# Designed miniproteins, single chains, continued (5): the designs that were tried, part 57

Each design is a single chain, and the fold is of that chain. pLDDT is the mean over its residues in the fold that is shown.

## One batch from the design tools (miniprotein)

Design m18085
Fold by ESMFold2-Fast:
Structure m18085 (fold): chain A 85 residues (1-85)
Amino acid sequence: LKELREKLVKALSQLSEEQLKEVAELLRKLGAVVPEENITPKVLAEAVLGLSPEELKKLAEELRKHPDPAAKRLADLLLEIAELK
């Protein structure tokens, strides 16, 4: 879990502020509790780790639509985490 948390924070840290806000909105649509202010990679990583395997797959599919390599890497990591739960 520590290794997965570190990988999540690293992947999220490669996203822009706008992309982090998009991830926060997707997490809220899935029912995750995400603060409206101070959206950081660490805060988003904790929200992601609380998701079910099905919720992680849904988030990954949305991120996979982005052309950004950082978003694609995050999507791949989300699928890896879903398989470990």
Scores: mean pLDDT 77

Design m18086
Fold by ESMFold2-Fast:
Structure m18086 (fold): chain A 70 residues (1-70)
Amino acid sequence: AMERARELARRAAELALEGERAALAGDEARAAELAEEARRAFEEAAELVGRERAEELALEEAGKLLKALL
């Protein structure tokens, strides 16, 4: 369960990052689509481990992605 929740949190972070990139490029429709997909992945993670833990996992995975971009 925890590993699956981490995978979903990572997916949510990846989708959220793609959504931000789409928004910066002016593709509002794509940004909205990616944000909705990210929300669904996060909600599935929250169902597995609870919202607080899912938020912790999402922040950890987002941090790893941001570090890879720097």
Scores: mean pLDDT 82

Design m18087
Fold by ESMFold2-Fast:
Structure m18087 (fold): chain A 64 residues (1-64)
Amino acid sequence: SAEEAERLLEEAERAFAAGDLEAARRLVDQATKIFHEVREELSEEEAERIGRRLDRLGTRLATA
């Protein structure tokens, strides 16, 4: 669900802030999978918000 994707994304952001890059990558992968599964059910605003957060965190992980 969208709520599940957002929860996993929040956990990924916390893991990244804590310096646990392995956990952050795993959680981002899980959130991304769920996001793609529910994308058609999301409003345009929800999809853009979650997508931007995933992209931002993914970029930060790539440069960490």
Scores: mean pLDDT 83

Design m18088
Fold by ESMFold2-Fast:
Structure m18088 (fold): chain A 65 residues (1-65)
Amino acid sequence: AAKLIALANLGAAAVLAVAKGDINNAEALVAALEAVAAAESDPNLKALANQLIALLKAQIADAKA
């Protein structure tokens, strides 16, 4: 539960950064999420983190267009 909540909070922070136009902060939060995903041993949480990273990168790319 705690790890899932931490991933959700980090993802939400990145989405909020994109919504505020703070692309540099959004990219930094995605990098932090990538570090968490790399260190994660639970395959389900790792898969979730990687899905969030992919979605956030797509949102950032769209916001930069």
Scores: mean pLDDT 81

Design m18089
Fold by ESMFold2-Fast:
Structure m18089 (fold): chain A 60 residues (1-60)
Amino acid sequence: MSLGEAMAEIGRMLADALRSGVLSEGEALKIAREAMELLEQGKPEEAIEYVRRKIQEARS
């Protein structure tokens, strides 16, 4: 997976969660920040999984 593909997928997931009310703007910003740290470490798969897990936790 490319860095650009991971960034696009993370952006889509967060936008969907914001639109549906699953995440607040503050929650989405915090998740985006932590995902960006993983991307900077060269871990795009971990960044996507992290965002997915956080959205699932928010839905519970």
Scores: mean pLDDT 85

Design m18090
Fold by ESMFold2-Fast:
Structure m18090 (fold): chain A 86 residues (1-86)
Amino acid sequence: VEELARKAEEAYKAGDYEAALEYYEKAAELAEGERRVQALLAVAEVAKKLGDYEKAAEYYRKAAEVARELGKEELAEKLEELAEEL
């Protein structure tokens, strides 16, 4: 998980947003708890960079669901608002 997140960050810094997206999506699949929320948010951010607002909204909602499962209701509400703004 941590290795995939680092590869995603390296791709993002290089401007390879498509590769960054793939690595963050894989990290989100393998991550649990707070780290999964972070990986899902990273997918949403990269999707916005690519102009894929539908995918960004989808991943904000997925992050909100995981946040609720962790008892972080305030975070979940904020993430749902971010999805609605797209």
Scores: mean pLDDT 82

Design m18091
Fold by ESMFold2-Fast:
Structure m18091 (fold): chain A 69 residues (1-69)
Amino acid sequence: SRLRESLLAAGERAFAAGLAAEAAGDTEKARQHYEDAVILYHALVSAFPDDERARALLAEARARLARLS
């Protein structure tokens, strides 16, 4: 599915940007990028509820965002 590929790619880019910002010590940018990843992965899970990998990616993005608190 093009929708699945698009949401996965966008979520992966947002998550990677979050990791890079966190490594650079930019907590605010890391938060914004992880929030974007959560939104994109949540959309992926909503569109493809049987996708176990999508649920795992959403959980990981949420865990990263929670650790910034």
Scores: mean pLDDT 90

Design m18092
Fold by ESMFold2-Fast:
Structure m18092 (fold): chain A 63 residues (1-63)
Amino acid sequence: MSNEEIAELISRMTGLSREQALEVVTLVRKDPNITPEEIAERLGISVQTASAALFVARTALER
């Protein structure tokens, strides 16, 4: 999947903006072991939302 397709999926699943979802994809590609807490801090979102976004991004990138 393209970064744009993954960002669209994250946005739909989590309610994040497309820009925030794309940032999650970028962070995961740069550091595959990034934690939900680090994403939450960087984007100013809840750890729960960051965890959901990270799960979607990792699942899509493994295919």
Scores: mean pLDDT 83

Design m18093
Fold by ESMFold2-Fast:
Structure m18093 (fold): chain A 80 residues (1-80)
Amino acid sequence: APLEAVLRGAELAAQFAKEGDYGNAAMTAKAVRDAAERLGLSPEIVEKLKQAADASKNGDGETAAKYAEEAARLIRQELA
């Protein structure tokens, strides 16, 4: 389902950031953010994914992973 795909994408963005693959982390976080906006998810989720993408672009993998994981947590709450 689209919402589960957005959750998996947020988890994947965090994983790329933890692995130091900042290019894929940034692209994945941006794609997941665009999907979250299209699905009408909360502005907080969209903002966390934007912060994850921006941190990835700056090579800050720790901050990128943190924000992507926070987005994933919020998406899981929407699924509950």
Scores: mean pLDDT 87

Design m18094
Fold by ESMFold2-Fast:
Structure m18094 (fold): chain A 77 residues (1-77)
Amino acid sequence: MSPAERLLEAARRAAEEARRAAEAGEDPSAAALAELYAAVAETLERLIAEGVPEEEAVAKAEEAGKALVAELLAKQA
């Protein structure tokens, strides 16, 4: 698999794992983490589908994730 495909798969797994943790009540931040990982995976999938180079797609997905983390932290504060 390409590096971007591996990152997309990892983000999808992380989103599912966080969702399950939220359902189990084990991690109070799990719901927010599931949303974050899902958004990163969606951004990566869209950029790959648009033909954006893998290295650029990964960088853009990381930027989107960082922006979402900042927004979620602002809501928690």
Scores: mean pLDDT 75

Design m18095
Fold by ESMFold2-Fast:
Structure m18095 (fold): chain A 59 residues (1-59)
Amino acid sequence: KIEELIKRLEELGDFELAELVRKMKEAGSSLGEILSFARMRATIREDKESLEVIDEIEK
């Protein structure tokens, strides 16, 4: 769930990705679009903790 993803990212201290996800949700992006974007961004940043959270939310 998008709200769950935002909370989990904030708990990890990834406030930048959490803010981007929040903005995408407010703009009407789907969960699939948000997860795809978050996964790509976390991969580029080598943010393994955020990738684990994204995988948990997807299941």
Scores: mean pLDDT 80

Design m18096
Fold by ESMFold2-Fast:
Structure m18096 (fold): chain A 92 residues (1-92)
Amino acid sequence: SEVEALLKKAKELEQQAKEKRKRAEDLLNEAKKLMQEAEEKARASTPSDAEEILGKAQTEVNKLLTEAHKLQEEASKLEDQAKELERKAKEL
């Protein structure tokens, strides 16, 4: 039925959104770990080396955060599309 086709597509979009949210979570965890490792290296370094280590880590963290936010935005769009398909199925 048309209802079954719409609901199947909605579930597929929800699964894609879930996968994107998981990848975003992994990137956020990588950013946290990278900053912790940089802080540990900074503690063992001279003050000038510490500033360079933390600066480079912040640049990489910003890249990971940007990618994570992009994946979260894409997931939200897929979730909205799935919700629209579920709404269309309810109207049939």
Scores: mean pLDDT 90

Design m18097
Fold by ESMFold2-Fast:
Structure m18097 (fold): chain A 75 residues (1-75)
Amino acid sequence: EKVLEELKKALEKAIDSLKAGNVEEARQYLFKALDLARELGNEKLETLIISALLNVAGGDYDGAIETVEAALKEL
C-alpha cells in the first residue's frame, strides 16, 4: 500500500529530523504526513499528526516525538 508506506516514511523522517534538531524539516514531513493521513481517511492518525505539529509549534519537541511514535504504532 503506497500511501501507507509513504506516510510511515514521512513520520520516521519527522522523528529523525526532530532528534537532529532540524525543526523546520520535521514540520515539512509532518505536513506531508498529515496530507497522506487525510488521503487515507484515518481520523485518529490526522489527530495525532496535528497534535505533533502543535507540540512542535509550542517548542515541545520531546512531546512531538512521543506523539509521532504513537502515530507510527497506529499503522
Scores: mean pLDDT 87

Design m18098
Fold by ESMFold2-Fast:
Structure m18098 (fold): chain A 59 residues (1-59)
Amino acid sequence: STLDEVNALGRQLRAAVEAGDLARARELAEKLIAKAGEISPLIQKVAEHETAEGLATLE
């Protein structure tokens, strides 16, 4: 399901952020935001906020 795909992307994004892999984290964030948008605009906005916060911790 789309929700399962969003959850899988979220787990992969968290792992990339924890590993400090900014390039992979950005790619996964983009995919997550797009998939979240397929569920609802509200979930997409949450994904945008969470990914922006996570990526901002990487230099």
Scores: mean pLDDT 78

Design m18099
Fold by ESMFold2-Fast:
Structure m18099 (fold): chain A 64 residues (1-64)
Amino acid sequence: SLVGKLCVAGRDYTATSPDELSVKKGDTLLVLEEVDENWVKAQLVSTGEVGKVPKSVISACHPA
């Protein structure tokens, strides 16, 4: 489970809908919820913004 972990974005991602989060490669994300098999709800720790990102964007995680 990714919930409660700090994860690093492995690539840039641009939000395509209002419920998604835009991230840059190297950004740190706190995973709040696994929405489904392909998406997580995460908080971008640098800005406090919350939204969905694809799990494929995530490269590394450790416990928060």
Scores: mean pLDDT 82

Design m18100
Fold by ESMFold2-Fast:
Structure m18100 (fold): chain A 78 residues (1-78)
Amino acid sequence: MEYEKKVEEAKKAIEEAKTDKEKAEALGRLAEALAKLGKLEEAREYAREALALDPDNPLARIALGRVKMLEAGVPFVE
């Protein structure tokens, strides 16, 4: 439930973003929430989009790492 709410909030933040950095932050949050929901394909896509806008975005990098670990069958807890 909490992560699903974060997905909705992140999508709204993407639409309201005024800069590439703000959009990257919202995309990073969306990717992380999707990864925690087990939607790994979507999470990877949004994390890559966020990194294309802001390569230094820590949330996007964490989300991408989480997706890679889960796809490899390794639990990624933090």
Scores: mean pLDDT 77

Design m18102
Fold by ESMFold2-Fast:
Structure m18102 (fold): chain A 98 residues (1-98)
Amino acid sequence: LSPWDILEGPERYKPLIEELKKLGFTDEQLEEVRRITGGNSVAALGLVYGLLKKGLTPEEALEFIRNASFEELKPLVAEGLKYIYEKTGSTLAKVLAD
């Protein structure tokens, strides 16, 4: 399994994934977040960026995601998806944030 093969197609998401890897995220960690979001790669990116926007480090973001309830994660996904929409123009991120 390549954890992010589905995101290799949409050019708008590749720079965001590469940015997260430069910040210290591994492919395995990103796949873990994707599974927590029900296999939704855009929602997974939203969740990670929502936490980073709050000032968490990559390791702190992963620990929060692993230990948080769905109710705690939901507003962070929405905030991060809004950020992705504003940065990339992704209509899917906008729809998921609404």
Scores: mean pLDDT 72

Design m18103
Fold by ESMFold2-Fast:
Structure m18103 (fold): chain A 70 residues (1-70)
Amino acid sequence: MNAATQELLARYLPLAAERIQELIDAGKSLNEAYKEAREWLITEEGLSRDQADMIVFEAALPLQKEQLAA
């Protein structure tokens, strides 16, 4: 993994995780929170769709595991 990708993940992963959690706390499903967090990263942070999808996938992965485990 190159340094630019590592820096991108380090910077935006916590932001995406916080945003997803805020949306879930507001009553959104995990799927809706995922979608809205992705669009937020694109719109507010100026990330590409591919970058935003990667970051949101990583941020949502622990939450998806938790939901499946009950």
Scores: mean pLDDT 76

Design m18104
Fold by ESMFold2-Fast:
Structure m18104 (fold): chain A 69 residues (1-69)
Amino acid sequence: SEREEAEKKLEELGEKFNKENVEASKEDALKWSVEDLKEIADGLKELDKELGELAEAILKVAEAEREAK
């Protein structure tokens, strides 16, 4: 599933960026709107491809959480 792929991507990025910081960012991101998260992900991609990929993975998790009833 897209959520499982996003979670695996976060795990890979956690090895590089520190897993604790990645999980904290994910928890904070889930409080934001999907539109706000998309703007942040797009902005981070312009600064750093890897940070953009991290933000995009967090956005995908947030979207999947909102679709799950």
Scores: mean pLDDT 65

Design m18105
Fold by ESMFold2-Fast:
Structure m18105 (fold): chain A 55 residues (1-55)
Amino acid sequence: SKEKMAEQLKRGGEELAKLGTGESKKYAEEGVKYAEEGNVEKAIEHVQKAVDALR
């Protein structure tokens, strides 16, 4: 369901925020925020940006 996807994205974003620094961490935190709002599309976009920027 959309609600379960949002919860999974929130958990994944929280873990990415722990691993990332600078830009990666910021994108991960933004992804968590969108997931909390139920905006799955924006959450996916920002989590993907966090992964791409992970250093």
Scores: mean pLDDT 81

Design m18106
Fold by ESMFold2-Fast:
Structure m18106 (fold): chain A 108 residues (1-108)
Amino acid sequence: MKKVTITITFDVRNVPREQIEELRKAVEEAVNEFKKKYPDKVESYEITVEEIGPGEFRITVKITLKDVSYDEAVEMANELARRIAARVRELFPDAEIKGYIDIEVKEE
């Protein structure tokens, strides 16, 4: 079985420190909607939200996909990244978001 691990990292600025749990919840909601769209493809996921400066947070989403091609994984990674960014912007209109995507393929 071919497994693909996607790591999406967002550096987000202009979010009040007190709203870290609201930020985490927004990311989790986006990931859960993505999982509902691809129930047979998402094996596992992990979300980390860290304060890296006053009003600045690093969001890391690791998701393991199964039975996908590399091209499908790239498309799915971009979709998930867009969903997360859109949800964060909806709750925090003044947020500045910088994103990075890393894709690791493991063949079994």
Scores: mean pLDDT 82

Design m18107
Fold by ESMFold2-Fast:
Structure m18107 (fold): chain A 107 residues (1-107)
Amino acid sequence: SPREQAIRAAREAVELAEKAIEYAKNGDFEKMSEYFLEAARHAARGAYLASQLDTPEGKKAAELFRKAMEYFEKASQYAKNGDYEKAITYAKQARELAEEAIRVLEE
């Protein structure tokens, strides 16, 4: 269902963000930036899928996904600029937004 696909997109975004943070711990800041950008793409997909549900929960989840996408994009930008601390901060906030979207969609 679109709801199950939106939940999957959120879980994929969270997993990619966690991998990005792990790459940062290993000094691979290029992979960190790439994985944050992939997390943003999955959040964007989640927003689209959630908006297709035509329910109040779907609309709320779509808004949370759009904010997560913006924060993952900021995380990628800060990582590219060498501001790894801000990159991780934005990524953690984006991950929390994606996790909230999962909770909203799981009823």
Scores: mean pLDDT 89

Design m18108
Fold by ESMFold2-Fast:
Structure m18108 (fold): chain A 75 residues (1-75)
Amino acid sequence: MTPEEIRETIERTLVKHKGLSEEEARALADELVGPDFLKTLRDKLGATPEQVRAVANAIAAGDKEALEKAIASLP
């Protein structure tokens, strides 16, 4: 899964499951998707180790549905 695919999946999930506007979802997805993505999930969004692992596993597997589910579970 590419960084662009990760960003698009997160953006869509934030709009669909968290009720963010497209503009807000884009801004948050752009902040999240970077070299420190997993650290940012933990430090800024309060993701648990299980949630961070679920996101990492979904990305490694190229599983967009698993990534959507993992992001939807975040606070």
Scores: mean pLDDT 78

Design m18109
Fold by ESMFold2-Fast:
Structure m18109 (fold): chain A 92 residues (1-92)
Amino acid sequence: SSAAVEALRTLLVDLVRNGAEVRLRVEGDTLYIEISGLSVEQLTAAALSFIGLGLDGLEVEVRIEGDTLYVRVGGLTPEELEAIREAVEAAR
């Protein structure tokens, strides 16, 4: 839903503004997100936020490896992918 995409956008923007390093990669309809520069506690909270937002209609997978949070979001439109990318870059 558009609300789930807005929640994802807001979360990513907030992470960037709070000093996280956020890297985005797009493959087809899938957004790959790498988040670093946070404590283990902050990364865990972020991971719970991604899965706990109740993203309706989005396919979300999260994993933490070392000091990096990896998030995969599938089923996004090209317009939604671009809007998320632009919002994250504008927040830097």
Scores: mean pLDDT 81

Design m18110
Fold by ESMFold2-Fast:
Structure m18110 (fold): chain A 90 residues (1-90)
Amino acid sequence: MGLEEDFLRIAETLPEELAQTVAEARKAVEKGDKERFLRLSLAGDMLIVVGELAAEVARRQGKTELADRVHSAIAQARAELDKLDEEVKK
């Protein structure tokens, strides 16, 4: 399998993986578990970096709808994680 095919699979699964990471981060904040939140926030940041690469591969292959879905998921995850980070700092 080509590297491009692997990134396309990542692009297909990334929105759900980001949503799951955000959901777990929210649970950590609700429990006051700042250390768990930090680890999940870092995991989310890594998924965002990988997702941006996967979206670029999808875009270059003309799969613009897939790239748009990944970019939308990244934007939502960033906004939610930033909001949770502000709650932890209080």
Scores: mean pLDDT 85

Design m18111
Fold by ESMFold2-Fast:
Structure m18111 (fold): chain A 64 residues (1-64)
Amino acid sequence: MSEEVRERVIELAKSDDPAYRELVKLFFETEDPELRQEIVDAILKKMSPEEIAELVRRIRERQA
């Protein structure tokens, strides 16, 4: 994992958008390397808050 990815994760954690904060929280809570990679890809693609909210919802449904 590159330092550039860490910097982007920190930036999103400071965001006022709850979707970005929830994504960052999910990234630190997960032990699944495939899920971490999916989250990293979403961050690097600069997905919108709406796209991030949908991704978080899908991940939470997968964990149920």
Scores: mean pLDDT 73

Design m18112
Fold by ESMFold2-Fast:
Structure m18112 (fold): chain A 70 residues (1-70)
Amino acid sequence: AVDKSLEMGKKLAELGKEYPEVAAWLNSGASANYGSAEYGKKTGELDKTLKYSQDVYDTGMKLYNAAKAK
């Protein structure tokens, strides 16, 4: 669960190297997503962390799709 959240973040970071708008969004949200993953693991709210990670990832992928179309 945490590993999956981190892997999604890493994938977006790699895309951000090519597409600055993805990097900018990731920098605004990735730390919150990462913090949520650590928080969920410690407090037992892992299900909230998974949902948040998916929402973050989906938004990043939308930005990536827009960027790569240019």
Scores: mean pLDDT 61

Design m18113
Fold by ESMFold2-Fast:
Structure m18113 (fold): chain A 95 residues (1-95)
Amino acid sequence: MSKEELREEAEAALRAAEELLREAEELLRRAEETGSRKLLHEAILLAVAAQILASAAIWLAEKAGDEELVERAREVLERVRELLRRLDELEKKLK
């Protein structure tokens, strides 16, 4: 795989991770408002998928030698980790 192909794949994975993160954040907000366990579970699944894609984007960007893209992907991964922490806290409150 060329460095250009690795960069393109990293950009695609990062874009997908950002979209899933946005959707998961919206589902979390709705789950907080409604107390819906179904929406909470859907948010968790999207957040986990975003984590996998952000991690893949880091790996691909590192292989491509694109330090700026690695930094962007790491920022997205940290946002996903914070979202997963918030999702865990909400799950504990829904008794």
Scores: mean pLDDT 88

Design m18114
Fold by ESMFold2-Fast:
Structure m18114 (fold): chain A 61 residues (1-61)
Amino acid sequence: MEKLLEEKKRELAEKLYNAKSDEEEHELMSETARELLEQGVPPEEVSRVVSEAMKEAEKKK
């Protein structure tokens, strides 16, 4: 499971970096969070993955 979370974090960070609007960023975050929750990932872990992905995307800007 940890490898899946790390992969999803990297994918989300890349998508957020390439997003063209705030609306697109919000949609990407919401979709990724929903997918992880549907796969049985706890809400706390989902929140952590999304937060870390946002920080990684900001580092690239």
Scores: mean pLDDT 78

Design m18115
Fold by ESMFold2-Fast:
Structure m18115 (fold): chain A 64 residues (1-64)
Amino acid sequence: LDALRARAEALITEAARAVLAGKMSREEAVRRLTEALADQGFSEEEVAADLDNTIAVLRGERPA
């Protein structure tokens, strides 16, 4: 795994935790992540899907 993907996964996980804690809306998290990861070629749809999947994993709704 390269360092850029690891950084993206860390940022998405942090945003997912903030959403779950009620400190940030899902829409705000998607917007911030999309801007932060634009240089790495991530689309809004890709970011939203990864965020939703991470939230589901953290809630125990699907396996990691």
Scores: mean pLDDT 78

Design m18117
Fold by ESMFold2-Fast:
Structure m18117 (fold): chain A 96 residues (1-96)
Amino acid sequence: DPEVEKLLEEAKKKIDNATNDKALRNALAFFRMLADRFKESDPEVAERFQELADYILSKVDDVDYNGPMTPEELAEFDAITEPALEIARLAAKKLS
């Protein structure tokens, strides 16, 4: 799906430009949640979310994070997750 591939590339670029490990770790947890959510209904989309999670794991340590984000960290988190949310919307639109 060329639209999904474009959104994946956009997400990866946002990850590459990220400066806040906290935003990246929260995005990692979010992508893992999306992968699990779509695992049975759309395995192809679930694999794409897992790809984004694995991409973040290549750049940050996989450690638990449970504190609040600053406005700057939240803005970076939103920028990283926005293309993935659009992939999820497109996938959900195909599913009843």
Scores: mean pLDDT 79

Design m18118
Fold by ESMFold2-Fast:
Structure m18118 (fold): chain A 110 residues (1-110)
Amino acid sequence: SPEREELIARLKEVFDKLIDAVKEAYEKGMTKEEFEKVINKLFNELSDVLGEILAMLTDPEARERVLRLFRELAKALQDLIDNPTKENVDSFIAKAKAILDEIIRIIEAQ
């Protein structure tokens, strides 16, 4: 549906912003406090989009899978904020992309 396609597009946009923010924070040597502020703002935007996705999903198992993926992303972000090395940035980006792809597959399977 057009609404589903728009929601997927918004999800991709927020994930792209999150990945770009992580890259820039590392490249600019942001403090932990500055990084947390930027990430919290983007994570709130992501949470809003995710709420709309959860409301659209009728399958309880699909909803639980999306919630687990969201919690994994939140944990990965916290781990990165606590130890922002180049290796951890690259690992986070790969994990975020994998989580995005899985959420899209769940949405498309409905």
Scores: mean pLDDT 85

Design m18119
Fold by ESMFold2-Fast:
Structure m18119 (fold): chain A 65 residues (1-65)
Amino acid sequence: SDTLLRVATHELMRATGLSEEEARELVERAIAGEISADELAQRLVKRSGLSPEEARRMAEGILAI
């Protein structure tokens, strides 16, 4: 739902400092199955500087929505 996308987007922004547009795009692609948890985690490390472990936990959380 739009509400779940918004919540996930804002949590990602808070944890990573990504812009709303970047965070929303990643969440939407993950939920649509266009990006795997592993690939999402790698993108988060590259874009935000999260540790690989933190990025993987966040990616798995988003995909569980």
Scores: mean pLDDT 77

Design m18120
Fold by ESMFold2-Fast:
Structure m18120 (fold): chain A 62 residues (1-62)
Amino acid sequence: GPEREELVKELVERFGISEEAARKILELVEKEGFSISPATISKRTGVSQETALKALLWLKSK
């Protein structure tokens, strides 16, 4: 929906990641919750573990 597409755009602009990576991060958080490790996000999306951690913390703040 519009909220998901807006989050994708914000992740791309804020963290310099691809739209595909941003969508995959949101998919993983939706399925596994915020207990998902940054290492798992990194391995599944190809973004750095540091970027994955920052994205996860930012999403938690919403």
Scores: mean pLDDT 84

Design m18121
Fold by ESMFold2-Fast:
Structure m18121 (fold): chain A 65 residues (1-65)
Amino acid sequence: GEAERQRLIDEAERLGALAAILGEQGRTEEAMKLGERAVELYREAGDEEGAERVRQAVLDAIKRG
């Protein structure tokens, strides 16, 4: 249902934000693992735009670390 979809999006946002922080700190392997999980959660929720945004944000953060 919609509530379950929103829960997936909320978790994806949380994991994506953490992945970006870890990426900027040079913790690349951990950032990639959390970022991949965030992308999967956005896709499970049917939010392909969210999946693309988080993938790009994590990669950009890793490049800055």
Scores: mean pLDDT 89

